# Designs tried in a protein design run: designed miniproteins, single chains, continued (3). Part 23

Each design is a single chain, and the fold is of that chain. pLDDT is the mean over its residues in the fold that is shown.

## One batch from the design tools (miniprotein)

Design m8818
Fold by ESMFold2-Fast:
Structure m8818 (fold): chain A 83 residues (1-83)
Amino acid sequence: MMEIARRLAELLRRAAERSSDPEAAEVLREAADVVLRAAEAAAAGDEEALREEEERARELEKKIEEFSEESKEELLAALREAS
């Protein structure tokens, strides 16, 4: 789990670095942090911390949905390029 989470976080941070949209880059960095913290909470058996990170992930998804179409396309392009 942790190794996969670290690879996902690195991919997300790489996508953030390649993004030319600062709002898209910030969301990608936050997503990377959530992925790592959720994996750490799961590994520690900390159900409350895991639940908190799951809630943060939902909040990030809602923020992305409220982005302009241009910022959404930039997010998808950055993720596709990093993959």
Scores: mean pLDDT 76

Design m8819
Fold by ESMFold2-Fast:
Structure m8819 (fold): chain A 56 residues (1-56)
Amino acid sequence: MSREEAVEELLRRLGLPDTPRTRERVAAVLDFHDWDLEAALRFLTTVHEEDPSVFE
């Protein structure tokens, strides 16, 4: 999976808008988790559940 595919997959699974800002934010989280898609998804899902305003 390419880095672009990983970002797109996370946007799809989380229902986030495909904007440059959202892509940058998601890519930063992926980079922090060494591009482990499942680890990044778990982290972002938890953040969204605790404070949905972070992504809205």
Scores: mean pLDDT 73

Design m8820
Fold by ESMFold2-Fast:
Structure m8820 (fold): chain A 60 residues (1-60)
Amino acid sequence: SLLKAIAEHEGLPSEEEIEERKKTLIEKLKAEGYSEEEAEKLAEERVKRGLENLRKMLAS
């Protein structure tokens, strides 16, 4: 996708790397005592927020 190409060029992680980071966060959150459902929601929110912040910093 165009967004994937832009992310790779601007130093943002690829879709595959984002997915892998989500899996790692889910495992860490589960180890901290969160349920699978809570871990997935928190991981998605953190990855999305991190991506938005990173994109904002690179665009500024």
Scores: mean pLDDT 72

Design m8821
Fold by ESMFold2-Fast:
Structure m8821 (fold): chain A 77 residues (1-77)
Amino acid sequence: MGESVEELRERVYREALEVLGDEELARRIAEETIERGYRLSGEMARKNVPGEEAIARLEAIPAELLARRAAEVAARA
């Protein structure tokens, strides 16, 4: 809470750009974070997932996507 969709996108983009050094990949991670957040939020609302668990799952999305992309970049180096 307290963060707009645009602010979240910018934050994830900046962090991904710092880690990966690739503007296109950073933008894709930011967009995937927003898309997955909406999908997961809808699913959790349908299942009445407790708010604390819902927040934890949503906060994990950027870190998981960043870790996957960083591993892919490292594997190609």
Scores: mean pLDDT 71

Design m8822
Fold by ESMFold2-Fast:
Structure m8822 (fold): chain A 97 residues (1-97)
Amino acid sequence: MITNPKLQEAKLHLIRAKSLIDGAKELLKKGKYEDALYLAEQAVEEAKTAIKLAQQAIAEAEKNGDTKTKQLAQQVLEEAKKVLEEGEQLIEEIKKK
């Protein structure tokens, strides 16, 4: 069980960002463009928060020599960056409708 609180917070924000992207995609399929845009924008903010927290977890892990926490935080950072890009692309797609 991981003990770094910043990494745990980053993971929770990443999970929320992914759920919001899924919700936005479903609303987009249903033609609910305003609601889809709102969820996609929330997903982008959650992903940005996950990125910031993951970066803080990496810095803390480097300071204390915790290689395992650093590797896990780097994985969360990379995944959060991908979710951020997906959310930004989804916002552009919704705005075209």
Scores: mean pLDDT 87

Design m8823
Fold by ESMFold2-Fast:
Structure m8823 (fold): chain A 58 residues (1-58)
Amino acid sequence: MEEEVRKLVEELSKDLPESAKEKVEKITEGAIRLSEVLPLEKVKQLVEREMKELKEEL
């Protein structure tokens, strides 16, 4: 599950600037922690939402 979360974040963040790297890392860390208690489908939904919000802020 951790690898699947990391791959999703990498795909969604590949076009983001270096200035977003710290925020992306925090999203990844949070998603990995949530993957221990939530199904992968729900974790992916939360990651997509957080990444969309981050892109809108940039």
Scores: mean pLDDT 77

Design m8824
Fold by ESMFold2-Fast:
Structure m8824 (fold): chain A 61 residues (1-61)
Amino acid sequence: SATEERIRAVLDSAADVVSPEEREAIFANVRAVLDSGLLSGEEAVEATRHALRTLAARRAA
């Protein structure tokens, strides 16, 4: 879907900071919540950005 493509693009933008395994884990978790109907596509994309920012901040500390 267009939402999944946007989520994948956000994850790929962090490829230099986050491992492929970590990106797949984030994608799987966000997709599971999206599939449950609890998040809109826009909320799912923002949740992905938030997860990446949180992970990057922990690594920078």
Scores: mean pLDDT 79

Design m8825
Fold by ESMFold2-Fast:
Structure m8825 (fold): chain A 70 residues (1-70)
Amino acid sequence: SLEELGREAGRLYRELLEAAKTNPALQPLLDEVERLVREAKLAAARGDVEALTRHLREAIRLAKEGLALA
């Protein structure tokens, strides 16, 4: 569900944010995840559920990739 997707994205973003505090090499990837989350919020404000879903899925993918490198 979209709710579960948003919750997973938020959890992974928080974990990546914490990991980046001790591993500065993760900062560019964290910046990319932040951009995707902002795009998701803009899509949500417009009622664009498809764009919201796409941006959340990309944020989750990148956050998982970053955490695997941490």
Scores: mean pLDDT 87

Design m8826
Fold by ESMFold2-Fast:
Order: sequence, then structure tokens, then C-alpha cells
Structure m8826 (fold): chain A 65 residues (1-65)
Amino acid sequence: MIKQIEALELKDYKTFAELALKDLPLFKGTKSEADFYETLAEIYEKLGDKEKAEEFRKKAEELKK
């Protein structure tokens, strides 16, 4: 991982995560809902928030069943 670039990007990822969460209701009940949760999981993984990343990955996996 490139620490300097990732530190700068963390603020952007956090903002993107908040905007994505606000848009989540638009994807609720659609086939894209699982993909949206996977995107959120990747964003939180980049933020270093492993607990939230795992939560969103779990939601995506539940929807893929």
C-alpha cells in the first residue's frame, strides 16, 4: 500500500462513503444492491475501518444468496 497517497485519499473516501450511504436507498431492493455494498466495503477497507468493511461485505454476501 502507498501510505502517502492513501492518507490524502482517506478524506475523499470518507466523503464518498457518506454520499454513497445517502444514495443507498436508491439501490435498495435492486439487483445492484449487493454490488453497492461491495463498493462500500472496499471504500471502508481503504479507510482502514475493517469492522465496517466486514459489515458491508457480509451484507453483500447475504444479498448474493
Scores: mean pLDDT 69

Design m8827
Fold by ESMFold2-Fast:
Structure m8827 (fold): chain A 64 residues (1-64)
Amino acid sequence: MELLSEKRRNILLGVGYEILAIGHLLDGDREGAAEALREAAKYYEKAGDEETAKKMRERAEEVA
């Protein structure tokens, strides 16, 4: 599709940051994983997905 909705774009960015966080955890970088999860939360929040954003913030606190 030529145009992505704002919501869909923000969800894709959130997913990208979740994948980045998994990469950081595999490398043993808990702080980097926490930062990536916080960025994922920001994009899910911009997408209007407050529940997923909250879960991402909670995961960031758990891994930091």
Scores: mean pLDDT 82

Design m8828
Fold by ESMFold2-Fast:
Structure m8828 (fold): chain A 93 residues (1-93)
Amino acid sequence: MEETIRRLAEETVENLKALPEEDQEKFIEQLSEILDLDKEKLKRLLKENRDEELIELLAEALLRLREENDYIRLLSFLALLVDMELAKRKVEE
């Protein structure tokens, strides 16, 4: 389960980096709301290419949601990952 959460965090960072800056800001805002994380901290880590720190921050937030049995927010996060993948595919067209 921890391995799955880390993989989801890694995929999130990879998807964000593949997106245009405008789409990155929109998805960071949604991630901030879903995961209860500081938007400006997420933006800074992404801009500075501090990928490992961003992955750890996202993974810790996802683990917290699991421990709190906040499955609605976990499902919202998974839906957001799908939206990011669709946005990435639109850019690759």
Scores: mean pLDDT 82

Design m8829
Fold by ESMFold2-Fast:
Structure m8829 (fold): chain A 62 residues (1-62)
Amino acid sequence: GPEEEEARRKALEFVRKLAEALKAKYPNAEVKIEQIGEGTFRATVREGDKVFTVVVDASLFL
């Protein structure tokens, strides 16, 4: 319904902004973002042999 479409739109915009920010900071890294819960996302940044994960709670924006 409309609430689901709005939540999805906000989630997609948040993921886009997060990906842009991570790519700007780590331009040579592979960035993967996945949704692991309601409003919770895991970003995996892989640069060579190093891997960093960041868990972001975006529930206030969704």
Scores: mean pLDDT 76

Design m8830
Fold by ESMFold2-Fast:
Structure m8830 (fold): chain A 70 residues (1-70)
Amino acid sequence: GLISLKLDEAAKELGVSREQIVEVYRLYKENPELTLEEIAERVGLSPEQVEKALEAFDKIDEEFDKILEK
């Protein structure tokens, strides 16, 4: 689907796996107490990669809202 394609694009830009970028978003949503550094440690990424992954999800959310608007 569209979300899968956008996640693959973001993963390629960041030099990470799709699974890692999805896990970043899941940890961020389910664990608001975690810092970017703690999320990075859990996923095996740099804090900069985590920040860019979250920016990519924000952009995907905006595009998804446009598709659902009737």
Scores: mean pLDDT 73

Design m8831
Fold by ESMFold2-Fast:
Order: sequence, then C-alpha cells, then structure tokens
Structure m8831 (fold): chain A 114 residues (1-114)
Amino acid sequence: PEEYARKGEEAGERAGELAARGGREAAEAAGEGAAKGGAEAAKKGGLGGAHAGAGGLAAAGAGWVGARAGLPAEEVGRAVGEGAAGAAHGGGEGGEKGGEGGAKAGEAAAEGAE
C-alpha cells in the first residue's frame, strides 16, 4: 500500500504546483479533480477510501474558497496540494484498497490542474 500512497502524494504535490502556476481556474480544477477521485476511491476502498474521499472534498473546498476569496494562486495551489496529499496518506493507512484510493485522489487532482 505504501507505493500507491506515495504515487498519490506525488500527484497531489504536482496538482498544487500546477494550480499555483495556472492561476485560479487551475486551482479550482485541481480541487474538483481531487473531490472526484476521492469519491471514486470511497466507493472502492472501504475505510481508507472514505478517508481519501473526505480529503478530496477538503481539497476542493480549499481551492474554491481560496479562489473566491481572491488569494494568490500560489497559496490556493499549496492548500489544494496539501489536501490531496493528506487524502493519499489517509488512504494508505487503510491498507491496500485505501492506498489505491488515495493514489487515485491525488492523481485526479493533478489531472484536473492540467
């Protein structure tokens, strides 16, 4: 499960970097990607997937609220990336299915930021 958690964490970090460079639209897209990936992980991953889903929603909220509040894209991107990375870690602790769920949440966040 550690490998899946690491991939999700790296994808979450990439999502944060892309959101920071891409501006508010990228930050919102990254947050939406994290929420969608987390929701899919929650359906498949049991308790670990539920943690990934919660983290994905938190990332989406941070991106949306930060963008609406007029915060710099760099700060919004960091908050989204941290939320996605947290989802990956929480998923990994839930075992193999949780780790896979966390990885999907982080990867979806990075894909959304593109």
Scores: mean pLDDT 59

Design m8832
Fold by ESMFold2-Fast:
Structure m8832 (fold): chain A 73 residues (1-73)
Amino acid sequence: MTEEQDKKIAEDMKAYFEANKEALVKAALEEGAEKVVEGLRKQAEKAEAMGMTATAKALREIAEELEKAVEEA
């Protein structure tokens, strides 16, 4: 994977989350918010291990925002 591809994936992930935040929060509440947040953090660690630093940062930011949104729901 190139740095350019990693950055594009990160941007696409953030855009998707921003556009679908309410639906994703609802899905997390139905699936178990802790499970979803842990899954995202685990994927971030794997992305970082593969050198996908931008994607890893995006996944961590999404996990934090989702966790906060679920607590506020």
Scores: mean pLDDT 80

Design m8833
Fold by ESMFold2-Fast:
Structure m8833 (fold): chain A 81 residues (1-81)
Amino acid sequence: SGEEQQLKTLTDGSIEAIRALPDLSEKILAAGTKKLNKFAEDPSTKKYADRNKERLEEEFKKIDREYKELRDLLLKLLLLN
């Protein structure tokens, strides 16, 4: 459906923005989640909204972990003789 595609596009764009703008990642997550929550209030779109919200949160956690791991590796490299 058009709504399923719209929610997918919103979620994919939010994930891409989180990857590109790590300093704004939590604000992007909050904005994307807020929009998805509005669609979750409609019974006809709730299933798609809930699935995309879960996907957005999971991808955020993965990106945040990868970013922190990369930062820690970089700091370790800079401190190694």
Scores: mean pLDDT 85

Design m8834
Fold by ESMFold2-Fast:
Structure m8834 (fold): chain A 98 residues (1-98)
Amino acid sequence: MEIEKLRKELEENARRADETGEPFAVATSDDLETLKLAKEAGEIARRLGPGAIVTVGRDPQGRLVASVSAPTPEQAERLAAELRKRFPELDAIDVAVR
């Protein structure tokens, strides 16, 4: 129930982002911790302006990992820094510019 609710919220946010260009986050694993982190990451991304995307999931070892994509290096690094600050449980954060 909780997992299904969070997944649905993330899917709806991604759908709206496709229409509006708003920042959003996706979860590649459907466990509660990953889904909650993705939801909060999406909220952080929305504060940094359009085009930012965060992907949260687990690596083959089960560690929490994130990927940040943004239109500028400055936006991408700022988002990555905020994620590192808020989520010390993130083992790795990859940064990309689109």
Scores: mean pLDDT 76

Design m8835
Fold by ESMFold2-Fast:
Structure m8835 (fold): chain A 72 residues (1-72)
Amino acid sequence: DPRARELVREAERARDAGDYLTAGRLYEEAARALPPDHPEVPGLYLRAAGAYGAAGDNQSAARYGSRADELS
């Protein structure tokens, strides 16, 4: 879990800087750092989807939003 927590902190800093593409990738990487059945994984994919959407990457936003829904 320490790796996932660090990736989330990096994603939050990227988001605060307006770097939404980097934030999306870091939230995605945080989700993948956890076991697939971990309760936080759907939420991390939702955060990735939101960040990609804010960046205008609608394809990645749809992809990770769908992944989050499948895991919930």
Scores: mean pLDDT 84

Design m8836
Fold by ESMFold2-Fast:
Structure m8836 (fold): chain A 88 residues (1-88)
Amino acid sequence: MEGQRLVQQGQIAYQNGDYDKAIEYYEKALELLGPDNATVLHNLGLAYFYSGDYDKAIEYYEKALSLDPGNLQSRENLERTKEKKEKS
């Protein structure tokens, strides 16, 4: 329950545009739920992307895809992040 509560707090922070808080809550969720949670890894990628940390966003999207290679959303977000990093 505590890990799921932290994921929910991360989602609320993300929806409010508070990406640094979202990252903090999702990182805490990984500590409790374990490192191989594809959903939390994908959400960390999103939060890092919108915070402007494209290297961390790429890292977490790649981790999420290693656990769920069929996730088209993670794949598309990874490609967009790589393009953003190269053009920024």
Scores: mean pLDDT 85

Design m8837
Fold by ESMFold2-Fast:
Structure m8837 (fold): chain A 72 residues (1-72)
Amino acid sequence: TVELIKDFAKENLPEGIANAIVSALDTNPSVMPLAARTIARLVSKEQAEALLAQLTDPEVKAAIRAELARRE
């Protein structure tokens, strides 16, 4: 799950932002819901929904859904 979020950030975000998220996750994996929410804020709705479909952790999924709801 941590690696999935890191790979998604590297693939879908500008390098500087992706590296910041990867460094935060390497330092403290408990920021995973916050990192996923940040990614969802910065990518397209379709990309955020694609990330949501790949995740199984209810807390991380809830963070992404909360961000998607704010975009309505």
Scores: mean pLDDT 81

Design m8838
Fold by ESMFold2-Fast:
Structure m8838 (fold): chain A 78 residues (1-78)
Amino acid sequence: SEKYKELARKIYEAYLNGELTGPEKLVFEALINDEPITIEPDEKVEIATKNLKEKFGLDPNKPIPKEIIEEMKKLYKE
């Protein structure tokens, strides 16, 4: 979906431009690497994930669409 590609690009640009907080950067990196998100204390993971979703107009109570994650992976690794 074009909308998901545009959202993935905006998230990636925010990552490159230093617009993400430290915890949000860790969430982004974990998502693109298919790794569990580990931030101490654990409650920061949930907060950072919700904040990232809200910042880009996603539903904070739903998982990030796989299409967005795959497009972010393409931008980051290629």
Scores: mean pLDDT 77

Design m8839
Fold by ESMFold2-Fast:
Structure m8839 (fold): chain A 65 residues (1-65)
Amino acid sequence: ASLANKYLALGNKLLAQNNYNAAISAFNKAIALDPSNSTAYTNLAIAYAKIGNANAANAQANKAI
C-alpha cells in the first residue's frame, strides 16, 4: 500500500475527530510523498478552513486543481 495513501487516510480520520492540527501534519506528509495528490490538497484546505486560516485554505485549494 502507498505510504502517501496511509497518511491521507490518517489525516481524514484526524479531521473527522476535529483534531485539525494533527490532520494538517498528516496531509502535509501525504503531499511530501505524492505532490500530485489533489485530494490531499483539498483536504488540507478544509483543515485550514476549520481552524480559521482562510489564506492557507485558499492557497491549498488552488493547488488541488
Scores: mean pLDDT 85

Design m8840
Fold by ESMFold2-Fast:
Structure m8840 (fold): chain A 91 residues (1-91)
Amino acid sequence: SSRAVARAIGHLLRGQVALEEGKYDEAIKDYEAAVELLPEGSDLRATAYLNLGKAYYLKGEKEKAIEYFQKAIDVGSGKIREEAKKLLEEL
């Protein structure tokens, strides 16, 4: 629904701000909320997975970072998929 997508975008934006501020647990909560609101196979859900991977990596949780980068590859397309593949190869 348009309302759910709008709420998911809000969570993605708040998560990005939290991530940039080093508030990794807050970023994770916002990205997880975005995933729940977005349909399977959407590029926005792939973006949320990519950013979950980044947050977990910065938090030092390498295994979870790998898991979410893999989810971003599986769901994502174009630049999101390419970025997730590159980050996964750097781990």
Scores: mean pLDDT 88

Design m8841
Fold by ESMFold2-Fast:
Structure m8841 (fold): chain A 80 residues (1-80)
Amino acid sequence: SPIDQLQAQIAQAVALYQQGKALYQQGKLDEAKKLLQQALQITQDAIAFARQINADQSLIDTLQSLKDQIQKELAKVQAA
């Protein structure tokens, strides 16, 4: 179903975000940046898809929060 596809995208974005944070903590800046950029792209695509399928606002808010967290982490990596 569309919601199952959305949940799969969210799970992938979260996994990439967590991996990117771990790589940043290890000083692997180029690898961290790559995974965080992938997480950001998937999260942006997931927000657009969630809006298209009229998903609950709480889910869209959660995705927007995830996007903000990824962008903050990416900014830290880019500043390092």
Scores: mean pLDDT 90

Design m8842
Fold by ESMFold2-Fast:
Structure m8842 (fold): chain A 100 residues (1-100)
Amino acid sequence: MPSDEELQIEVDVSMVLMVAAIVRILARRNPEVRETLERVAELLRELADLAERSGDPEVVEAALKTALEVLRILQSNPLEEAAPKALELAERALRELRER
């Protein structure tokens, strides 16, 4: 059986990938912001890959918080305003976590 920590990492990484999948669906349905949202989805996938490879609970938590905040931004604002903000957040998070 995996440890509670290993299980939590698997769940959190899976949630980041789920958010990336949701963002990809939004990209396909919204041609005006498609390229920006496809880039956001790719960055979220890279965050999930980084979190999984690190095995560091702090990196995993930061990746999950970033994914959930991306989803919140996209739900709370008109998509044309939300997409650039989500992109900036995802790019910043990936850069900062890679520098650790």
Scores: mean pLDDT 85

Design m8843
Fold by ESMFold2-Fast:
Structure m8843 (fold): chain A 92 residues (1-92)
Amino acid sequence: KPSEEEIDVETEVALAQIAVAIFKKYPSEETARFAIKQLKRAYDAAVKAGNKEALEEILSLAEQLYETARKAGFDDVAKEIEELIKKIKEAL
């Protein structure tokens, strides 16, 4: 795989991990939207690179985000994350 695509995937996954961690510590619609945005970027990068290992990690992060959003009562956010989870599973 090209080094450029590898760097993009690694960076985007790391940013998604940070964004999900921020949401877990400071739950709000703003931090949830930021985490969804970073997860979508990581997903796009992983699909482009054909990186199944990264897709599995992104799936785990999305499931963690979904559970936290659902428990916090962010129903609209949880629904958007559920749609992303379905898309990630279809790419695996």
Scores: mean pLDDT 84

Design m8844
Fold by ESMFold2-Fast:
Structure m8844 (fold): chain A 86 residues (1-86)
Amino acid sequence: MQEVLDKVRELVKQGKYDEAIDLTVEEVRRLAAQGRETLAANLAAKSVEIFIEEGKLDAAQKLIDRLRELGLEPAARVAEWVLKNS
């Protein structure tokens, strides 16, 4: 978990928002496929927090939309709640 979040933060600082979104989506999907839905949702939420900290609300929304498009609805809902309550 922490290693993935550290990599997401690094990518965001480098302006590589699409790569950060792709990494987050891949890891959320992997955790959900393993039945680790709480960890998947927490990863999505923490990734959205990183985008918010950097003022990249559009990238945060793009992450949420991508999770929803892939049927990762529990993670998408938690991530959306974080964005709306931050």
Scores: mean pLDDT 87

Design m8845
Fold by ESMFold2-Fast:
Structure m8845 (fold): chain A 62 residues (1-62)
Amino acid sequence: MLEEALKPLNEEQKEVVRKVARALRIIGDATMEILELLKAGDYEKAEKLAEEANKKALEELK
């Protein structure tokens, strides 16, 4: 229910919140995949995926 939380904000603030929400979603999705890789003992792939997810999340915040 992100749209309900945006009602009191102006358009600039809404855009910032949407960017942060998109960045958090990227990290959240990657976290589940990283956990599966760690459980499988694939630490190298888990680390690479974490770096890629962080890079994508930072791009959303620009």
Scores: mean pLDDT 76

Design m8846
Fold by ESMFold2-Fast:
Order: C-alpha cells, then sequence, then structure tokens
Structure m8846 (fold): chain A 80 residues (1-80)
C-alpha cells in the first residue's frame, strides 16, 4: 500500500493544516493510483519518477498557498 506522511513545523495553524490537507488530497487522488499501477507492473523507475513529481507539485502548491518560508519547512515522505 502507498502511504503519504507529512510533518508540519511547530506553530502551523489549523487553517494552514487544512490547506496542506487539501493539497495532499488532490495530489493523492492524482498520483497514488499511478504509483500503485507502476508498482504492480514492477516499473520501479516510473514509480520513483511519479513519487518525485508528487513531492515537486506538493512544494509548488504549498509555496503558493502558504508562502515559501513555511513550505520549505514541511517534510513529505511517501512509503510503499
Amino acid sequence: SVKVIVTLPEGTTKEQQEKVNEILEKLSKKYIPKIEEALKKGDYEKMQTLISEFVSEFYKEATKALGVDLAKQIQVKIEI
């Protein structure tokens, strides 16, 4: 199974947490089915590319929604 783990910096507000959750829900819906399909096919190169794209798009959207200083402090890990 694919699991997304996000660590938010100390002092993140509830409203900021909700924005992060909205971004994660959108990106999970887009990428998780593709990552799972690549995994089922044994296409580990495509799986890693999709994980990298997920993380990249997350930071792009988080920067836009929360600002660069807060977004850089967010840690995102995708476990297979």
Scores: mean pLDDT 88

Design m8847
Fold by ESMFold2-Fast:
Structure m8847 (fold): chain A 93 residues (1-93)
Amino acid sequence: SLERDILAAMALIAAGVLRIEASRSEDPEVAAFLRRVAELLEEAAERIRAGDLEGAIRLLEEAARFAREEGTEEGREAARLAELLARRAREVA
């Protein structure tokens, strides 16, 4: 569906932005953290494309939790993005 294609594209765009932010980070721990969140978003996009919305929602919720646990501003922003994607995934499920 167009809605699922848009959701998958949004997750991939979000992952790309986080990878760019990781490349600009002077803190290697923050960079590694942002890359891990990006990987979870990329995995969620593949699940959305496969029609596994329940699996995608679990990965997005995992990404949000992992991002929040970092305790940084970048982590809070990444968590909010993952939560937004999870809410959208529930709407198209």
Scores: mean pLDDT 86

Design m8848
Fold by ESMFold2-Fast:
Order: structure tokens, then sequence, then C-alpha cells
Structure m8848 (fold): chain A 87 residues (1-87)
């Protein structure tokens, strides 16, 4: 679960760096799902925080490029990750 979450987070970061927003969102969703399965609550919180940070970065980049459709999708994912941090 942790290895899978970190792997998907890294792939999302790589896609975002290349400007491939759709791929970045896909891997962020996979990272969030994998993070949900991490039994260590401290490690799980760390992964949710990293996912939230990358989602916020993706939303900002998409907004600056005028991709409002994609910015909304990153923002919704940010909300999901932040909500998971509370659980």
Amino acid sequence: AEEEARKNLEKSREALEKGDFDTAIEYLRKALKAADEIPDPEVRKELYSEIATLAAEGADRAEKEGRWDVAVRFTLLLIEAVSALKA
C-alpha cells in the first residue's frame, strides 16, 4: 500500500511536470486509493498531505494555463485528500 501510494504519487508528479494534467489526476486518484489502505496512521497522514500538496500545485498550474476544467478536478481531489487527513 505505501509503496504503491508513493509510486503513483511520483508518476503523478512526473506527469504534472510534463503538463499532462489528465495523467497526473489519474495517478493522484490511484495514490489516494492506495494511501487509504496504509495501516500506519502516521504514514497514511504523510501520504495524504503529499497528495493534497501535489493536487494544490496541479490546480494552480492548470489555472495559470487557463485550464479551468482541470483546475476544478485538482481542487476536488485536494478536498478529498484534506478530508481524509481528518479521518
Scores: mean pLDDT 85

Design m8849
Fold by ESMFold2-Fast:
Structure m8849 (fold): chain A 69 residues (1-69)
Amino acid sequence: GSAEKKKLEEAKKLAIELAEEWAKVLLSHYPDATAKIEQKGETTVVATVTHGDKKFVLTVDGETILKES
């Protein structure tokens, strides 16, 4: 239904925004780092920040966060 579609779109947007803010904070501390944000599911986003041989990974599920908020 229309309500379900709106919730999925809100969850996806939240996941992307949280992943982008997390990556932005890490990039501010590691200027030579690179960031990649990938959608892995309907509301699931994976952010990867690579600095030299180190990789930082965050998985965000927007539906889970919205249910706990």
Scores: mean pLDDT 80

Design m8850
Fold by ESMFold2-Fast:
Structure m8850 (fold): chain A 92 residues (1-92)
Amino acid sequence: SEAENLAKAIKEIIAKMGSESKEKAIKEIDELLEKGDLESLEKKALELAKVVAAQELAKEIPNRELTPEEEEKLLKEIEERAKERLEEIKKK
């Protein structure tokens, strides 16, 4: 099932998140899978992929307030990494 494959992929993304947010995210994914709501699953997958990308990039962020240009570049990189991760998962 495409929905089951997508849910499995999302759970792999969640595995990279902090423990407190992980349990809530897994529960939300299971509820969406039970409903068979592919559109909501895809939206949630992108949202969670962006969270993981932001966490990975957080270590590369200067320990200071970002300039508007640095913030825009960071948001673009988060979106790009999230989309690439989802596209790779969908191809398997």
Scores: mean pLDDT 70

Design m8851
Fold by ESMFold2-Fast:
Structure m8851 (fold): chain A 60 residues (1-60)
Amino acid sequence: MTREELLDWIFENAKELNQITDPELKEAIDRLLRGEMTPEELEAVKQKLDEKIAEIKKQK
């Protein structure tokens, strides 16, 4: 996954992502915006965000 692909995905899922207040995930997003992430880290962050979104959707 590229940085640009992950940013596009974040914008598409902004409503659900705004409900995530996890400081580790916020730090990861900041690193993504700075271009400091490897492709491996991008995949790991995307997986964690998908898991958090799935939990949020279960609450609705």
Scores: mean pLDDT 72

Design m8852
Fold by ESMFold2-Fast:
Structure m8852 (fold): chain A 75 residues (1-75)
Amino acid sequence: EEENKKKAIEYLKKAIEALKTNKDYEEALEYIRKAYELSTDEEAKKYLKEAVIALQDNDIEKAIEYLEKAIEILE
């Protein structure tokens, strides 16, 4: 459980890095998907879904905000 939380947080940090440095939507979405599968926290999952919707709307800044909120909940 704790190991899964730590791994989910690591994936979300990698997703944020992919968006900030390379604007790599595909890489970010893959990391978000992996974090979502490891997470059992419903509030964190809600923010991950909102981040995916923001990326579909090409709003990188908003997606990063939602990913940062998910990390805060999981920490």
Scores: mean pLDDT 84

Design m8853
Fold by ESMFold2-Fast:
Structure m8853 (fold): chain A 86 residues (1-86)
Amino acid sequence: MTSEQLAEDARAEIEAARENVERAREALKEGDKIKAVQLLVAAAILVVAARFLLSQAEVDEETREELEERIREAEEEVREAMKELE
């Protein structure tokens, strides 16, 4: 696995996490708290995976800063959605 592949995998995990947060919010609107919890747990796991992949990648500073910011944004979205659980 190359550092470029690790960075691409990290980007994919970040996008998957954000999609799961959106699906969780829709589940909450539908009143399906169990589905929302399952999706938010999945999103949290994906964020952890993205952070781990980036930690193993030897990428340039701009790419690292970009991905670290995207991971932080995804972490915040997961945290905010979890607070919406009643």
Scores: mean pLDDT 85

